# Designed miniproteins, single chains, continued (4): the designs that were tried, part 88

Each design is a single chain, and the fold is of that chain. pLDDT is the mean over its residues in the fold that is shown.

## One batch from the design tools (miniprotein)

Design m15052
Fold by ESMFold2-Fast:
Parts: C-alpha cells; structure tokens; sequence
Structure m15052 (fold): chain A 99 residues (1-99)
C-alpha cells in the first residue's frame, strides 16, 4: 500500500539519519583525541564502518520502498538496523575502554 511504502521509507530514512549522526560523532572523537589507545581507535574505526554499512543499506531500503518492493525494502531495513546497532555497540565498547 502507499501508506506502507511511506512508513518503510520514513523508517529507513530515520535509520540512515541516526547512523550519519553516529558516524559524525565517532569521526569527531578520532580527530580530537590523538591520545586514544590503539584498541579504542580500532573499535571507533569499526563503528564508522558499521555506520557506513547501515547508511548504504537504509538508502537502498528507501529506494526499494519507493519502487513498491515492500518485502525487499523490509529485508534491507532489517539489515540496516542491525548494522546501526553493531556500530552503537562498538562505539560504547570503545568509550568504556577510554574511561
């Protein structure tokens, strides 16, 4: 349905927005904290990679939803959400190491 297409596209755009914010925060941390341990730096870099994957998958979900490919859009949205969560988990693990 048109309503379902709009809802899926909005949800996917929301995931992309959160991943973009997370990526920006991690990039700012890496630029402004040269004293970070090698382990924490690697975790932040992995978090950026997961956020990039989430953004790409979420953008594909928006495209598929707009094309009416609802089942494919849901699959991409689910994967985008998983990558977003993985990025957040890696960010939190890195943050805990540097406390």
Amino acid sequence: SEEEKKRLALEAETVAAFASIGRALVKNYLKNKPELSEEARKLYEEAIQKFNEAIDLARKAVELANQGKIDEARKYLEEATKKLQEGIDLFNKADELEK
Scores: mean pLDDT 89

Design m15053
Fold by ESMFold2-Fast:
Structure m15053 (fold): chain A 71 residues (1-71)
Amino acid sequence: MGKLKELLNQIFSGPYAERVIKVLKELGEDVKKEEERLEKALKSNQAMLDFMNYLVKKQQQLDLAQNAAAQ
């Protein structure tokens, strides 16, 4: 957990890092697998762009699912 948050803090401020972790966990994503993905993204600017696009899509999916579940 903490390593993923620390890696995300290199790109985003703390609150954004927390939101990303929450998104991935709520969608049932493997945190360790996402950590590896982010590590790869941090090693290359091209990989980082792909990862950011991936996060936008994940956030959108969670927002829809969370609104449906939060009654």
Scores: mean pLDDT 71

Design m15054
Fold by ESMFold2-Fast:
Order: C-alpha cells, then sequence, then structure tokens
Structure m15054 (fold): chain A 93 residues (1-93)
C-alpha cells in the first residue's frame, strides 16, 4: 500500500524532523483532498509518485505563501503529471 511504502521510506531517513514533517503531510487535509480528486477523475488509486508530487507541491506552496486555491490547483496538476509519467514508464517495461 501507499502508506506502507511511505512508512518504509520514512523509516530509512536519518533525520527525525524530516520523517515527522513527511508523516504530517501524509495525514494533512490538503493531501487527502488532492488524492480523493485524483481517484474520482481517474477511477483508480493514484500512484505513489502522484501522492509524493502532491505533498511536495503543497509544502512548497505553503512555504512561498501562495493562496490555497493556487496550491490545490498546482498540487493536482503536479500529481496528474507524475501519475501519467509513472504509468507510461511501467507500460514501456
Amino acid sequence: SVDEALERGLATNPDPAVRQGLRELLVSEETEKVVKELSKETGRSPTFAAVVAAMRTIADGKEKGLPEDKIKKEAKEAALEADAATLARMKAL
């Protein structure tokens, strides 16, 4: 599952503060909303790469002080792009 893969990745990071920050982003309402919207539009669970792209875009947008609507839009676009790229790579194998 995505949560198991993320927990494994978090466990291997040597910085406890980074692990805590990533865990908080995973359970954030913003990340959950983007994941739900992707699932509705694609009819399937998003890839791990899509979830990570959403989390990074939300974190970066918050750090830059961007408006919430812009952060949500950019996070969704980044997640859709990462999802499509990951699926295309898997299909090419």
Scores: mean pLDDT 69

Design m15055
Fold by ESMFold2-Fast:
Structure m15055 (fold): chain A 75 residues (1-75)
Amino acid sequence: SMMEKLKEEIEKRGEEITTLLLAGNEHPSHRALAEAYARRFLEEMEKIGPELAEYARKQVEEARRRAEEARRRKE
């Protein structure tokens, strides 16, 4: 369905944000880029509808959790 395809694309963007946040653990400029990308992504999803916006927010929260976990493992 169209909704399943949109959710798959949201998951893919969540993985891209995870990658940028992981790079941000090594350099502050990458962290700033990741946060800006995540913010624009959430704004874009909010314009489409509340269900997709909420799903995108959960993907971004998961990305931040994974990056924070990786940072803690190194230190």
Scores: mean pLDDT 82

Design m15056
Fold by ESMFold2-Fast:
Structure m15056 (fold): chain A 102 residues (1-102)
Amino acid sequence: SVREEALRLLDELESIVKKMNDEQKKEAITLLKSALERVKEVANEKARNIIDFYLKMAEKEKDLDKQIKILLDGMRKAVEEGNDEAQEELLRQLHEILEKLK
């Protein structure tokens, strides 16, 4: 399912970001934030509120690894609680991020 594939790609992305240097992590954070904003545009109210909460939490975090974890956790919860359109958009965004970070 779209949900299962999105969760699998999130696990892959989490593994990849752990191996990054600080410059790459900053780029990943920019891409993850942009992706969540795109998902928010098509998400139902519940998923939109979840995304907004995690984006605000990430803005307050100063540690790059913790900021990435917050953003990835936000994506995971948006998949689990979101409508089909949000899940499909997140899957598209995850493919784009993985291609840019390779």
Scores: mean pLDDT 88

Design m15057
Fold by ESMFold2-Fast:
Structure m15057 (fold): chain A 93 residues (1-93)
Amino acid sequence: SMEEERRRLEALEERLRELHKRGVELYKKATPEQQKKIKEAWKEFGEKAAEPLARAKELIERGGSPEEVRRELAKAEEALRELEKKLEEIEKE
């Protein structure tokens, strides 16, 4: 059963939507230097998370290995944590 993995993916996607909304609000109030850092943080997240997220979705859809889904979700979750930390650091500048 991949119900737990599906819930983890849904929670991750919801957190990503919330963070994107926060990032847009931060960007509107940011200096040009902060705006560049925000763009770089999102770009780095995309580079780290795009393939893991796509693979997790594919594995869930076609009934792949739950262990493989968990590995891919963990990579995406780690990338999201790094993004959240970077945005918080920029916001405090």
Scores: mean pLDDT 87

Design m15058
Fold by ESMFold2-Fast:
Structure m15058 (fold): chain A 69 residues (1-69)
Amino acid sequence: AKEKEEQEKKKLNEEQLKTIKENEEEFKKRLESIDDEEERERLKAQYKARLEGIKKGDSEEGMKKAEEI
């Protein structure tokens, strides 16, 4: 039998991975529609900030940093 904490951590990791995958797909689609190098770099920086927020469990902070870029 698994401890409740291990079950919660595993479930959270699966939910986080799903969120990351969805954000990655959205990022790729947006990146493909952008021809300007400066806009592409800005989008990459925004995505990186958002991804760091999700990994730290602070998606709101990641979104705020992305908006400042």
Scores: mean pLDDT 68

Design m15059
Fold by ESMFold2-Fast:
Structure m15059 (fold): chain A 65 residues (1-65)
Amino acid sequence: AAAELAAAKAALEAEAAALRDSLPQTPRGVIDLARQLAPRARAAGLAVTVSLGPDGEIRVEVRPA
């Protein structure tokens, strides 16, 4: 249901934020974060995009797959 998907998205975003804060803001950090989040996203029917922002900070986008 849409409400369940929204809850899963919020939970994944919260986990991503915590992990992002613990990882180096580098291309390796981007890869490590994406690798950790991918299985959880797939299980919830979500897609995750992890990238390095213009300020050199890791950005995470979570959306329905």
Scores: mean pLDDT 79

Design m15060
Fold by ESMFold2-Fast:
Structure m15060 (fold): chain A 67 residues (1-67)
Amino acid sequence: IERIKEAVEKAIRSAAASGNDMGEAVRTVLVSMGKEELAEELSELVKKAGGDVEKASKLVREFLEKY
């Protein structure tokens, strides 16, 4: 799960730095890891952050802590 957390946080920061959608970046990385169900859950969660990188990171960490 730590590898998933690292990959997702990297995707969020990378997308924010390049002006891309963070939710789609998270979906893309998780799908590439074979985690389609998790991709849907976390993509929606990141969308709720409204483009706030710190909020998105916090929501993802809290979700994965309970996963």
Scores: mean pLDDT 77

Design m15061
Fold by ESMFold2-Fast:
Structure m15061 (fold): chain A 92 residues (1-92)
Amino acid sequence: LKDRLEALINKAKAAENLAAAAEGLYLAPESSKARAEARASRKIAQHYAELGAKELVDKLEELIKKDAKAGAEEAARLAAEYRQLAKELQDL
């Protein structure tokens, strides 16, 4: 079960990361690139959170609250946090 889900998530992650990188290279503001990366990582983290990793679910909820309140200034930091959370969920 986990291996099959990881394969699907890895494919989705690769596609979303490629799209985010392409968008960033196309004269997009740095904040837009960071937000695209945060969105892609958030989607992956949410999928793994649904598998019952309660501690990581709590982290995801906290990041969502920060994302809702953050301006462009925190976009890059939030992107890194979402990516780290997605990585932790992938390692489960």
Scores: mean pLDDT 54

Design m15062
Fold by ESMFold2-Fast:
Structure m15062 (fold): chain A 71 residues (1-71)
Amino acid sequence: DIEKFREKIKSSVKNLAKEAEKLKPVADSDDPEVHEKVQLILEEIQKLKEELEKDPSLLPQVEKEIEEALK
């Protein structure tokens, strides 16, 4: 069920986006490393969305990367 897989990945990506949003207050710091981390997370979200469209069978790996990014 491809629709179910897409919905699950979409939910996971949405959760990752929420976590990135929580980092906005921290990104307001003068620390350039913090700003860089936020940018990397946003870039990872975009790449995950691209992989989702390319191959739904990557769901397990996408979930793994989201879990790693949230740490």
Scores: mean pLDDT 62

Design m15063
Fold by ESMFold2-Fast:
Parts: C-alpha cells; structure tokens; sequence
Structure m15063 (fold): chain A 87 residues (1-87)
C-alpha cells in the first residue's frame, strides 16, 4: 500500500533528520489519508504517524535543532487540520 510505503519512508527520513523530506512525506500522507473512508483504518495509520513524528521531534530537540523540530511539528499540525475537515 502507498500509505504503508510512505510511513516507512517517513521513519527513514526521521532517523536521517531530513526535515525537507519529512515535510514532503507528511503532505503526501495528508492527501492519501483524507481519502480513507474506514475510520478504524484511518485511526490506525494516524497512531503510527504520531509515533514516528513524536520520535523525530524528540531526536531534533535532542540534537539542538529547535527550528527544524518546530517545522516538523507545524507540518504534522497542518496534516491534522486537513483531516479534521474530512472527518
């Protein structure tokens, strides 16, 4: 599945602290997740997404990259706002 592949790529980008790639993947995930009609499936993907984003945010903070941590947080918040309009 496209979503599962993007979640794996997000996890890899998070480990690499590649903020630009993280932002791009989050935007793509937002588009795909908005098309899911099964609420349980959507919530499962959102749970996995939240775990990856939280881990990435903590890694960026630990590295002293506070501006990058804020960018990841803002991208995740934008994704949540988009999904709120569809739910």
Amino acid sequence: SEIEKLLEELEEAGRALDVARIERILEELGELLAKITDREELLRYLGRLDEIVTATYERLKAAGRLDDARRVHEAAAALQRRLREVL
Scores: mean pLDDT 86

Design m15064
Fold by ESMFold2-Fast:
Structure m15064 (fold): chain A 92 residues (1-92)
Amino acid sequence: DDLDLVRPDEKLKELLEKAGWTEEVITRNELLLLFMKYIYDEKLVVSKPGQVGIIDFSGTILGEILGVDSLPVSNIEELDELLLKHVTVVEL
């Protein structure tokens, strides 16, 4: 559920704090959107004529946290799954 509250692990929390987020919990949807904005702001999407776009995480803190160097833009839904491995779902 996109409205589920999640608590980021310490590595994700440090990255979120650099993005201006200071709370202990965030919705799953807000977490995904925040990292989508990070990818956009850092210009991590690499595209060449005639090729599918790739998100290049190499050398980024996010790539180190997620354990991946790159992700095809066609597989962007995998970003949500990767982020979920670094959060604890909060039951209300």
Scores: mean pLDDT 75

Design m15065
Fold by ESMFold2-Fast:
Structure m15065 (fold): chain A 79 residues (1-79)
Amino acid sequence: MSVEEAVEKAAERAEELGLSPIAKQVAAELAGYIAETGDVEEGRRLAEEALEELRRLGASEETLEAVRRGAELGLEIGE
């Protein structure tokens, strides 16, 4: 899958699932990263580090959940 195809597919799927704009953006970025690099484990690590940093910055549980959902979708589509 091309990077552009992965990004579009993730964004479309996030919209179909009614996910927040944050989750859609996270899904698209992560799917694109994995499609470009082929590195699902690094993508997972980056998502976990982003969640930890957001928590450190005092992000709401709603924001953290949106990022988790976006990351799960991005990992699924980017494979």
Scores: mean pLDDT 83

Design m15066
Fold by ESMFold2-Fast:
Structure m15066 (fold): chain A 92 residues (1-92)
Amino acid sequence: SFFEYGREFAKNLLATGGKEPSRYGALLILLAAAKDSVGAKEFLDGILEVLEKEGKYDLAIYVAETVKSVAKLYGNEELAKYAEEKVEELKK
């Protein structure tokens, strides 16, 4: 599932400090460009679950802001709004 891919992406990001490219990073861009908001939201939710459990709130905010920016770039307003709502939740 895209949720599990998101969790694996976050685990790899934490293990490598973001220094190694992840095959799952390209998937996020493809999902945003295709305007498949469901898959992209599941992927983001998987990333945020791992980062929040590890107490990496600043990184979680950064990832959600990045997803919002990519979504806006491809005109995926539904995904952009979802990512913004996640940013606001993480800042509380």
Scores: mean pLDDT 75

Design m15067
Fold by ESMFold2-Fast:
Structure m15067 (fold): chain A 92 residues (1-92)
Amino acid sequence: EVEELIERYSELLAKAAEAKDIEGFKEQLEEAEKYLEENKLSKEEVEELIKLIKENLDKFEEDLKKAGVPEIGEEGKELAERLKEILLKAVK
């Protein structure tokens, strides 16, 4: 399902951010939320986003594994949930 795809993608992004720059990721989430509130995605843009996530998800996961990024911590989980909510609102 689309929700499971978005959840998995959000967890991978938050996991990468927790290992590199958690504060920068928080700022990016605030900017993304504001942008999506002001700019509603069209049905075509939603379909393109879902397709891009689906096509790149396995490679992104493998790239993080090869880079030795550790398992997601509590702060990363909180950010993953926030990103999931932002993306789910955008695709509704």
Scores: mean pLDDT 80

Design m15068
Fold by ESMFold2-Fast:
Structure m15068 (fold): chain A 65 residues (1-65)
Amino acid sequence: SMEEVEKFLEELERLGVKAVLGLVSDEEARRAIEEGKRLLEEIDDEEMKKRLTTAINSLERILSQ
């Protein structure tokens, strides 16, 4: 449901903040990115896709640094 997607998005955004602070493991972040990419294939809402894509890209960028 969209409500579950919104909840996951909030968790992803929170994970991004924690990752900047060095409080997230690479495995945890990778799992979140994989789940987010799976959700992107299944959702049709443009606003949600944009938010999810931004959150995934931010987390991937942090992991590459």
Scores: mean pLDDT 81

Design m15069
Fold by ESMFold2-Fast:
Structure m15069 (fold): chain A 100 residues (1-100)
Amino acid sequence: MDEIQQVVEETKRRIREILADYPETAERILQEIDQTLQRIFQNINDPKKAIQTLVSFQIRMVGILTELILREGDSAIETAKEVSRVLNETVKRILQIIES
Protein backbone atom coordinates (compact mmCIF):
# COMPACT_ATOMS: atom_id res chain seq x y z
CA MET A 1 0.00 0.00 0.00
CA ASP A 2 2.53 2.62 1.17
CA GLU A 3 4.94 1.57 -1.62
CA ILE A 4 2.31 2.13 -4.37
CA GLN A 5 1.39 5.51 -2.84
CA GLN A 6 5.10 6.52 -2.74
CA VAL A 7 5.59 5.55 -6.41
CA VAL A 8 2.47 7.53 -7.42
CA GLU A 9 3.52 10.67 -5.48
CA GLU A 10 7.00 10.56 -7.09
CA THR A 11 5.37 10.16 -10.53
CA LYS A 12 2.98 13.11 -9.91
CA ARG A 13 5.95 15.32 -8.91
CA ARG A 14 7.88 14.37 -12.09
CA ILE A 15 4.82 14.94 -14.32
CA ARG A 16 4.26 18.43 -12.84
CA GLU A 17 7.94 19.24 -13.50
CA ILE A 18 8.00 17.90 -17.10
CA LEU A 19 4.68 19.59 -18.00
CA ALA A 20 5.40 22.93 -16.26
CA ASP A 21 4.75 24.77 -19.57
CA TYR A 22 1.51 22.79 -20.17
CA PRO A 23 -0.46 23.07 -16.88
CA GLU A 24 -3.84 22.03 -18.40
CA THR A 25 -2.32 18.77 -19.74
CA ALA A 26 -0.53 18.21 -16.40
CA GLU A 27 -3.81 18.59 -14.44
CA ARG A 28 -5.64 16.17 -16.78
CA ILE A 29 -2.89 13.51 -16.45
CA LEU A 30 -2.73 13.94 -12.64
CA GLN A 31 -6.53 13.48 -12.41
CA GLU A 32 -6.28 10.28 -14.52
CA ILE A 33 -3.50 9.00 -12.21
CA ASP A 34 -5.66 9.63 -9.11
CA GLN A 35 -8.73 7.95 -10.68
CA THR A 36 -6.65 4.95 -11.81
CA LEU A 37 -5.09 4.59 -8.34
CA GLN A 38 -8.58 4.59 -6.74
CA ARG A 39 -9.74 1.83 -9.14
CA ILE A 40 -6.63 -0.26 -8.36
CA PHE A 41 -7.21 0.05 -4.58
CA GLN A 42 -10.92 -0.85 -5.01
CA ASN A 43 -9.86 -4.02 -6.90
CA ILE A 44 -6.60 -4.77 -5.06
CA ASN A 45 -7.52 -8.48 -4.61
CA ASP A 46 -8.20 -8.87 -8.38
CA PRO A 47 -4.92 -8.76 -10.37
CA LYS A 48 -6.77 -9.15 -13.71
CA LYS A 49 -8.88 -6.02 -13.04
CA ALA A 50 -5.76 -4.14 -11.89
CA ILE A 51 -3.99 -5.04 -15.17
CA GLN A 52 -7.08 -4.04 -17.24
CA THR A 53 -7.21 -0.73 -15.33
CA LEU A 54 -3.52 -0.02 -16.07
CA VAL A 55 -3.95 -0.92 -19.79
CA SER A 56 -6.96 1.44 -20.06
CA PHE A 57 -4.90 4.15 -18.31
CA GLN A 58 -2.05 3.75 -20.86
CA ILE A 59 -4.48 4.03 -23.80
CA ARG A 60 -5.99 7.25 -22.33
CA MET A 61 -2.47 8.67 -21.77
CA VAL A 62 -1.59 8.08 -25.46
CA GLY A 63 -4.73 10.06 -26.40
CA ILE A 64 -3.91 12.98 -24.06
CA LEU A 65 -0.27 13.17 -25.26
CA THR A 66 -1.36 13.00 -28.92
CA GLU A 67 -3.76 15.93 -28.30
CA LEU A 68 -0.87 17.88 -26.71
CA ILE A 69 1.37 17.30 -29.78
CA LEU A 70 -1.44 18.23 -32.22
CA ARG A 71 -2.16 21.45 -30.28
CA GLU A 72 1.41 22.58 -29.48
CA GLY A 73 3.33 21.13 -32.47
CA ASP A 74 6.79 19.58 -32.76
CA SER A 75 8.15 21.41 -29.66
CA ALA A 76 5.89 19.20 -27.48
CA ILE A 77 7.08 15.85 -28.95
CA GLU A 78 10.11 15.48 -26.63
CA THR A 79 7.98 16.51 -23.61
CA ALA A 80 5.32 13.93 -24.57
CA LYS A 81 8.01 11.23 -24.97
CA GLU A 82 9.44 11.99 -21.50
CA VAL A 83 5.96 11.88 -19.92
CA SER A 84 5.30 8.54 -21.68
CA ARG A 85 8.63 7.15 -20.39
CA VAL A 86 7.82 8.20 -16.78
CA LEU A 87 4.29 6.72 -16.99
CA ASN A 88 5.59 3.42 -18.44
CA GLU A 89 8.16 3.19 -15.60
CA THR A 90 5.39 3.87 -13.04
CA VAL A 91 3.05 1.22 -14.51
CA LYS A 92 5.87 -1.39 -14.46
CA ARG A 93 6.70 -0.56 -10.81
CA ILE A 94 3.02 -0.81 -9.75
CA LEU A 95 2.61 -4.15 -11.60
CA GLN A 96 5.72 -5.51 -9.83
CA ILE A 97 4.26 -4.54 -6.43
CA ILE A 98 0.82 -6.08 -7.23
CA GLU A 99 2.46 -9.33 -8.45
CA SER A 100 4.56 -9.62 -5.27
Scores: mean pLDDT 85

Design m15070
Fold by ESMFold2-Fast:
Structure m15070 (fold): chain A 105 residues (1-105)
Amino acid sequence: MKLVIETEEGRKAFEEAKKDPEVAKVFEGMFKALTHAGLLFPDDTLQEVLLMSGEFSEEEAKELTKILTERLGLPPDASMKKVLSSPRLSLPLLKEVAEEYVKSK
């Protein structure tokens, strides 16, 4: 799991995300959901975990799931265990997903 803020890449991702308050909200919400709820519910889908976190609406959770799973090369119904085990999952990727989602609005 590459969701570590203490790395140079992780710190840069957080700093860059904070330049846009909408990107920051989505990025921080995803990070919180994946690092808290995602570890507790490994057999649930990413969409269910994002929705359960309370950080996202059903529509936001669905779109973010689509973007992130496509970037990871996983189907949208992939379990959290598969998402968290992906070698492609990183804080810079989470930032790019947040930026893509905000731009799609």
Scores: mean pLDDT 78

Design m15071
Fold by ESMFold2-Fast:
Structure m15071 (fold): chain A 71 residues (1-71)
Amino acid sequence: GAALAALRALLEELVARGRISRAEADEIVTLVEQGRFDAAERLLVRLYLEGRISVEEANRLGALIRQAAAE
């Protein structure tokens, strides 16, 4: 869906900037595709607490995960 495509695009930008690893981006996408939305959001919170994503990036990623859950 559109939310998953937008999530992939934002995660790809974070990987390209060296902020997160490809493995971390792929894990978030896989959890969302598996319907494991709470697990995906917990991984997102961990990245935020580690200082690897900003509060704005965390809020955008979280909103996209919740939108994907509603699709």
Scores: mean pLDDT 88

Design m15072
Fold by ESMFold2-Fast:
Structure m15072 (fold): chain A 84 residues (1-84)
Amino acid sequence: MDKKKLEELEKEFEKLVEEAYKLIEELGNDKELRLEVEILEGMFLIVRGIAKLTNDYSFAIEMGKKILKKLKELIEEIKEKKEE
């Protein structure tokens, strides 16, 4: 069921990416914050690609969780800037 776990992480990641871009738009499209989100998107795509090439979903799930955590931390940082 590792493939399903990665698919669940991907869905959660996509929702958080949409939330992050919406928050960035509300802040006047901060270029640096937008680039940080784009980097995390690229990293997740690489991790997904590695899983598909190697059929090693365990590594991709572990790395995907770390990327997801970084995106959650970035969203909290964006929210703090919005409350200032």
Scores: mean pLDDT 82

Design m15073
Fold by ESMFold2-Fast:
Structure m15073 (fold): chain A 100 residues (1-100)
Amino acid sequence: MPPLSAAQQAALKEEAKKKVEELEKKGGKDLSQQILLAAYYEVLGSKEAQEKAKEALEKAKELVREEAEKKGLSEKQKEVLLEAVEGMVLIVRGVLRVSA
């Protein structure tokens, strides 16, 4: 994909900021919210946002690990699910860039 224009990048960052504020206000700790938070923080690109993106990704992985353990999934199944969470963040981030 070609790089985003400065105007598209600015619009994407403004949208990401609003979505982060909405998700934080909901106070939800579910998997989908943590994946969205990680993707939007990555889009914001500030040092603070990058640290928050890492925190959201780790929370998403923790939620998946806890649910997998409750369901008695194997270590290999847990590893596949954790990789899927990382992949989902990358896909969401990619979709946000294409939509700008």
Scores: mean pLDDT 78

Design m15074
Fold by ESMFold2-Fast:
Structure m15074 (fold): chain A 75 residues (1-75)
Amino acid sequence: SAEEELVEAVLSLLPPDVAEKARKMIEASRAGDLVAAAEAIPEPADQEAVLRAIAEAYARNPELAAAIQAALAAA
């Protein structure tokens, strides 16, 4: 799916330690454990790195960004 492709693009842009934390956040979020998701990346610097990686992944993958925007508009 476009969401899975974006997730892999984001994780590929992160340092291994931060990517592991981001994977745990995504897994917890998908399981509905929002507390575990929020606690997965407690460091502000790591949170900023994830946000930058998301922005870069969108910039490098405009088709994935468009697909996600279309899905959100349909909801």
Scores: mean pLDDT 76

Design m15075
Fold by ESMFold2-Fast:
Structure m15075 (fold): chain A 98 residues (1-98)
Amino acid sequence: DLEAQLAALEALIDEIERLLAENADLSTILSQVRILLAAAEALGLPETPSARRLRELLDQIVATTDPAETAALQERLRELVPAFLAEVRAQLAARRAA
């Protein structure tokens, strides 16, 4: 059911926005972001520029052992997540309109 899948992704975006507004820990936010990335890909949504940058930053965090570099990358992730959510929300709206 496409409508149910679109509604589920919209609810996940709303939850991530709530976590950001409540200043939740980054690990909780990134857990939900990873679920959204996988769900968007499973629906055949094209990779957005912010989605690609998020994946690259996540890979860099896994590869680094420098605490200062990790902190800088984590800050970049926090700044990038809202843009990613807006891009996915626009794709969901376009899919509904089609």
Scores: mean pLDDT 83

Design m15076
Fold by ESMFold2-Fast:
Structure m15076 (fold): chain A 79 residues (1-79)
Amino acid sequence: MEELRREAERAAAEGDAALERFLATGDPADGERAIEHYQRAVELAEQIYLAQPTPENKAYLEELRRKLEEARALVEALA
């Protein structure tokens, strides 16, 4: 569980960094990387929620899903 949480947090941070680069440079490769990292973070958060279906884990999953959707929308609009 703790390892999955660390991996999810790392993936989300990598997504944040890639999205920041995309917004600064307009490089589609950075946008693609942001989506890939957030997708992985969502997958890990889903595994955490399935193992422990708590309101806290649901909120974390929903937050990461929102970040993924926002990244997709930004990449689509600015590409």
Scores: mean pLDDT 87

Design m15077
Fold by ESMFold2-Fast:
Structure m15077 (fold): chain A 98 residues (1-98)
Amino acid sequence: SKLEEEILEYLLKILEAVNKLTPATEEEIEEAKKKAEELAKELAEILEDPNTPEEVKEEAKLAVEAAKLAAETAEKGLEAYKAAMAEKQAELERLKAE
């Protein structure tokens, strides 16, 4: 009983910390997406300029791809994390019910 109470308290602290971070992470995802869109627009201008060196064009392409990958990873990671936390919350509710 004492060990079960300590485990439940620990799990509640984890869930509380997770829930506290979720709103900030969603804002960070939106900021990452916006930055990727801004970089894609800059890339279009660089690619349309025939005087832009190829090295600069390749660097700009890599920057856009990196920003897109970061936004996608953040979005997929958050959804997977939310699913895992929902499962742990259900497990916690079952433990409280015996």
Scores: mean pLDDT 60

Design m15078
Fold by ESMFold2-Fast:
Parts: C-alpha cells; structure tokens; sequence
Structure m15078 (fold): chain A 63 residues (1-63)
C-alpha cells in the first residue's frame, strides 16, 4: 500500500469513528495529522487510526 493510500484509508476511518464518538472537526483534523505522522514513522494504518482517535478524545477532555 502506498503512503498516500494508507493516509486516505486512515482519514476515512477517523471520520467514521468521529461520527460514532462525537468528535469535533478540530479533533478530527488533529487525529488525521497525528495518524499521518504515525504512518510516516512506519506504523500500520490500523494502529495509526486507533492511536490518533484515542489521543484526539483525550485532547477533547481538556475542553
């Protein structure tokens, strides 16, 4: 899978989970950027999505 394809699939998965968990657009944008960095570091798209969503939810708790 290309890095671009991996990022696109991660973005779609994050948007789907955001609807389920009530994440704001700002939290979604943060999760996508964080997932991109994890994929660039060699993590799988699945692992990147899981960790990015957890971190975005944690940031939401600061509001």
Amino acid sequence: MSEEEALEKAREAIEALAKQHGLSQEEVDYAVEFAKKLIEAGHSPETAVERAVLVAQLLGLRK
Scores: mean pLDDT 76

Design m15079
Fold by ESMFold2-Fast:
Structure m15079 (fold): chain A 56 residues (1-56)
Amino acid sequence: SLSLAQAADFLRKNAGGGEAAARAALAGDWVETGRLGGMSDRQARGAVEGIRALSA
């Protein structure tokens, strides 16, 4: 899995958000990622999928 710092950096560059949003994204929780990051449902799902792909 990605480090929290790597996930947070990905979110800032690609979707917006901070450390709390990055933690939610690493857990696969797109609803919480969107809520914490101020993202649309589509953006939040994309952010979680992007982090998952980067973790592979």
Scores: mean pLDDT 73

Design m15080
Fold by ESMFold2-Fast:
Structure m15080 (fold): chain A 90 residues (1-90)
Amino acid sequence: MVQFSEKERKALVEAYKNIDKMILLAEEKLGSYGDFMIKLIVVSGEKEGASKVDIVQAIIEYLAMNGIPLKEIAEVLGISEKLVRKAIGR
């Protein structure tokens, strides 16, 4: 379980507005399966009542686990690379 500051939580909530850009990044790097998986994370998270922070964290973990550079994830989300590393517990 990762603990975020108030400022970090607000940054992740704002990053949620860039879900469409994350889907495009996943499609570019992983193909149609990447697009499908990000959409599945969003829909499943919303159905289970997960917060926007939890959904964005799950997407960051998925992209990082599949070898997408943390710098590219940070750039697309509009957050710091340090926050991306914190979200994946590293």
Scores: mean pLDDT 83

Design m15081
Fold by ESMFold2-Fast:
Structure m15081 (fold): chain A 100 residues (1-100)
Amino acid sequence: SVEEILKEMDKLAKETLEKIKKEKNDEEIVKIIKETVDEIERLYEEGSKVASEKEQEELRKHVKKILDQLYEEAEEKIKNEELLKELGEYISEKLDKILE
């Protein structure tokens, strides 16, 4: 169900935020976030197959919120400006694919 997918997204986001708060290496933080973004995209695609038009809009909003939260935490932790820029571009490309 869409409700179960939204719960899985929330759980994944929470677990990822806890992991990156403990991680000190910028490259590893980027890797963890990219892997999470890819799994969120997979969950979105799975949910979209069974979602009504209204539920699809909820999925899009939820994905946007989670990816924004992950990037915000990355901005606080990542010191390497080039890695942060690459991560931002990666997230932006995924959001464009999902939301547009």
Scores: mean pLDDT 87

Design m15082
Fold by ESMFold2-Fast:
Structure m15082 (fold): chain A 77 residues (1-77)
Amino acid sequence: SKENMKKGAEKAGGSYELAEKASQVGADWGNAFARGDREAGLKKADEALKVGEQGFTPGYAAGKGSADAARAIAEGV
């Protein structure tokens, strides 16, 4: 929830804005892969990782996981 993201961002020393952006990019990545668009998914996963790194937000782990998963999928096929 938005409330949990705000609490997590504050606890991690990051900003709520960066946490919200990371969450949105993660959702965009998931939607791209659901459509079978791996290239768009890889771009969105890279964006999620960069946003997460900037904020030390709850999105950092999600962004890193998304980037790692996207790379594994692309390399595996």
Scores: mean pLDDT 58

Design m15083
Fold by ESMFold2-Fast:
Structure m15083 (fold): chain A 105 residues (1-105)
Amino acid sequence: MQRAGSLTLEVEVKEDGKLTITVTVESGAAPVQVAISDADGRLLAQGTLAPGETLTVEVDVKKGKYTFQVLASSASAEPVTLRVEVKDENGNVLASGTVTLTPVA
């Protein structure tokens, strides 16, 4: 069964620096296709993750507001969940969420 999901994260950056975005496959039994994009739809990273694997991307940022979109799909018979975290260069979690992949018609 094809499954898909998306998550939009908004993050407030207090000072210029770097953000680290991580997407981890927490459950499922099949590979997951993942894409991370910015507010303008620019692709920042993409990959195929096995259960338990993580996709990581670093983004240079200025002080301000940023929006990131995570898109994921899998041909999984089992429920699939992904964890998304956005951290600053000091390791502070600025935003986080979970993507649940639901059956696609």
Scores: mean pLDDT 84

Design m15084
Fold by ESMFold2-Fast:
Structure m15084 (fold): chain A 58 residues (1-58)
Amino acid sequence: LGERMIRVAEALAANPDLSVGALADVAGMSPFHFSRFFKAGVGVSPKDYLAQLRAQAA
């Protein structure tokens, strides 16, 4: 989770409207591997997390 999750967090802090594909690219992963990685670390899929983050920001 370390370095890759920090990069993802920094990217989201800069632009919370990033797509799952853009976040996967930041992490250096395919969208498939990124979704598994993110869910394992955070407990929810990146898609669900981004939807919640955007709803709170609105």
Scores: mean pLDDT 76

Design m15085
Fold by ESMFold2-Fast:
Structure m15085 (fold): chain A 74 residues (1-74)
Amino acid sequence: MDPLEEVKRLAERLQKDGEAGARELVEFIEKNADKITDEALGLVQEALEKTDVSPELRNRILEALKKAYEKRKK
């Protein structure tokens, strides 16, 4: 599956299922940081702005996004 398509699906799940969607999304980003495009990272940030999740999960997702951006800069 294309990483962008998977991120889009997980972002939709985040908006629908909140905490459960957030856990799946952060796991995917952590495992696939080197394959995630800047466009996909933007979709995650937008979904987080519209979703009520715990501060712990929000911080974990943001940290995963930062690491993904760092890998993409290489």
Scores: mean pLDDT 75

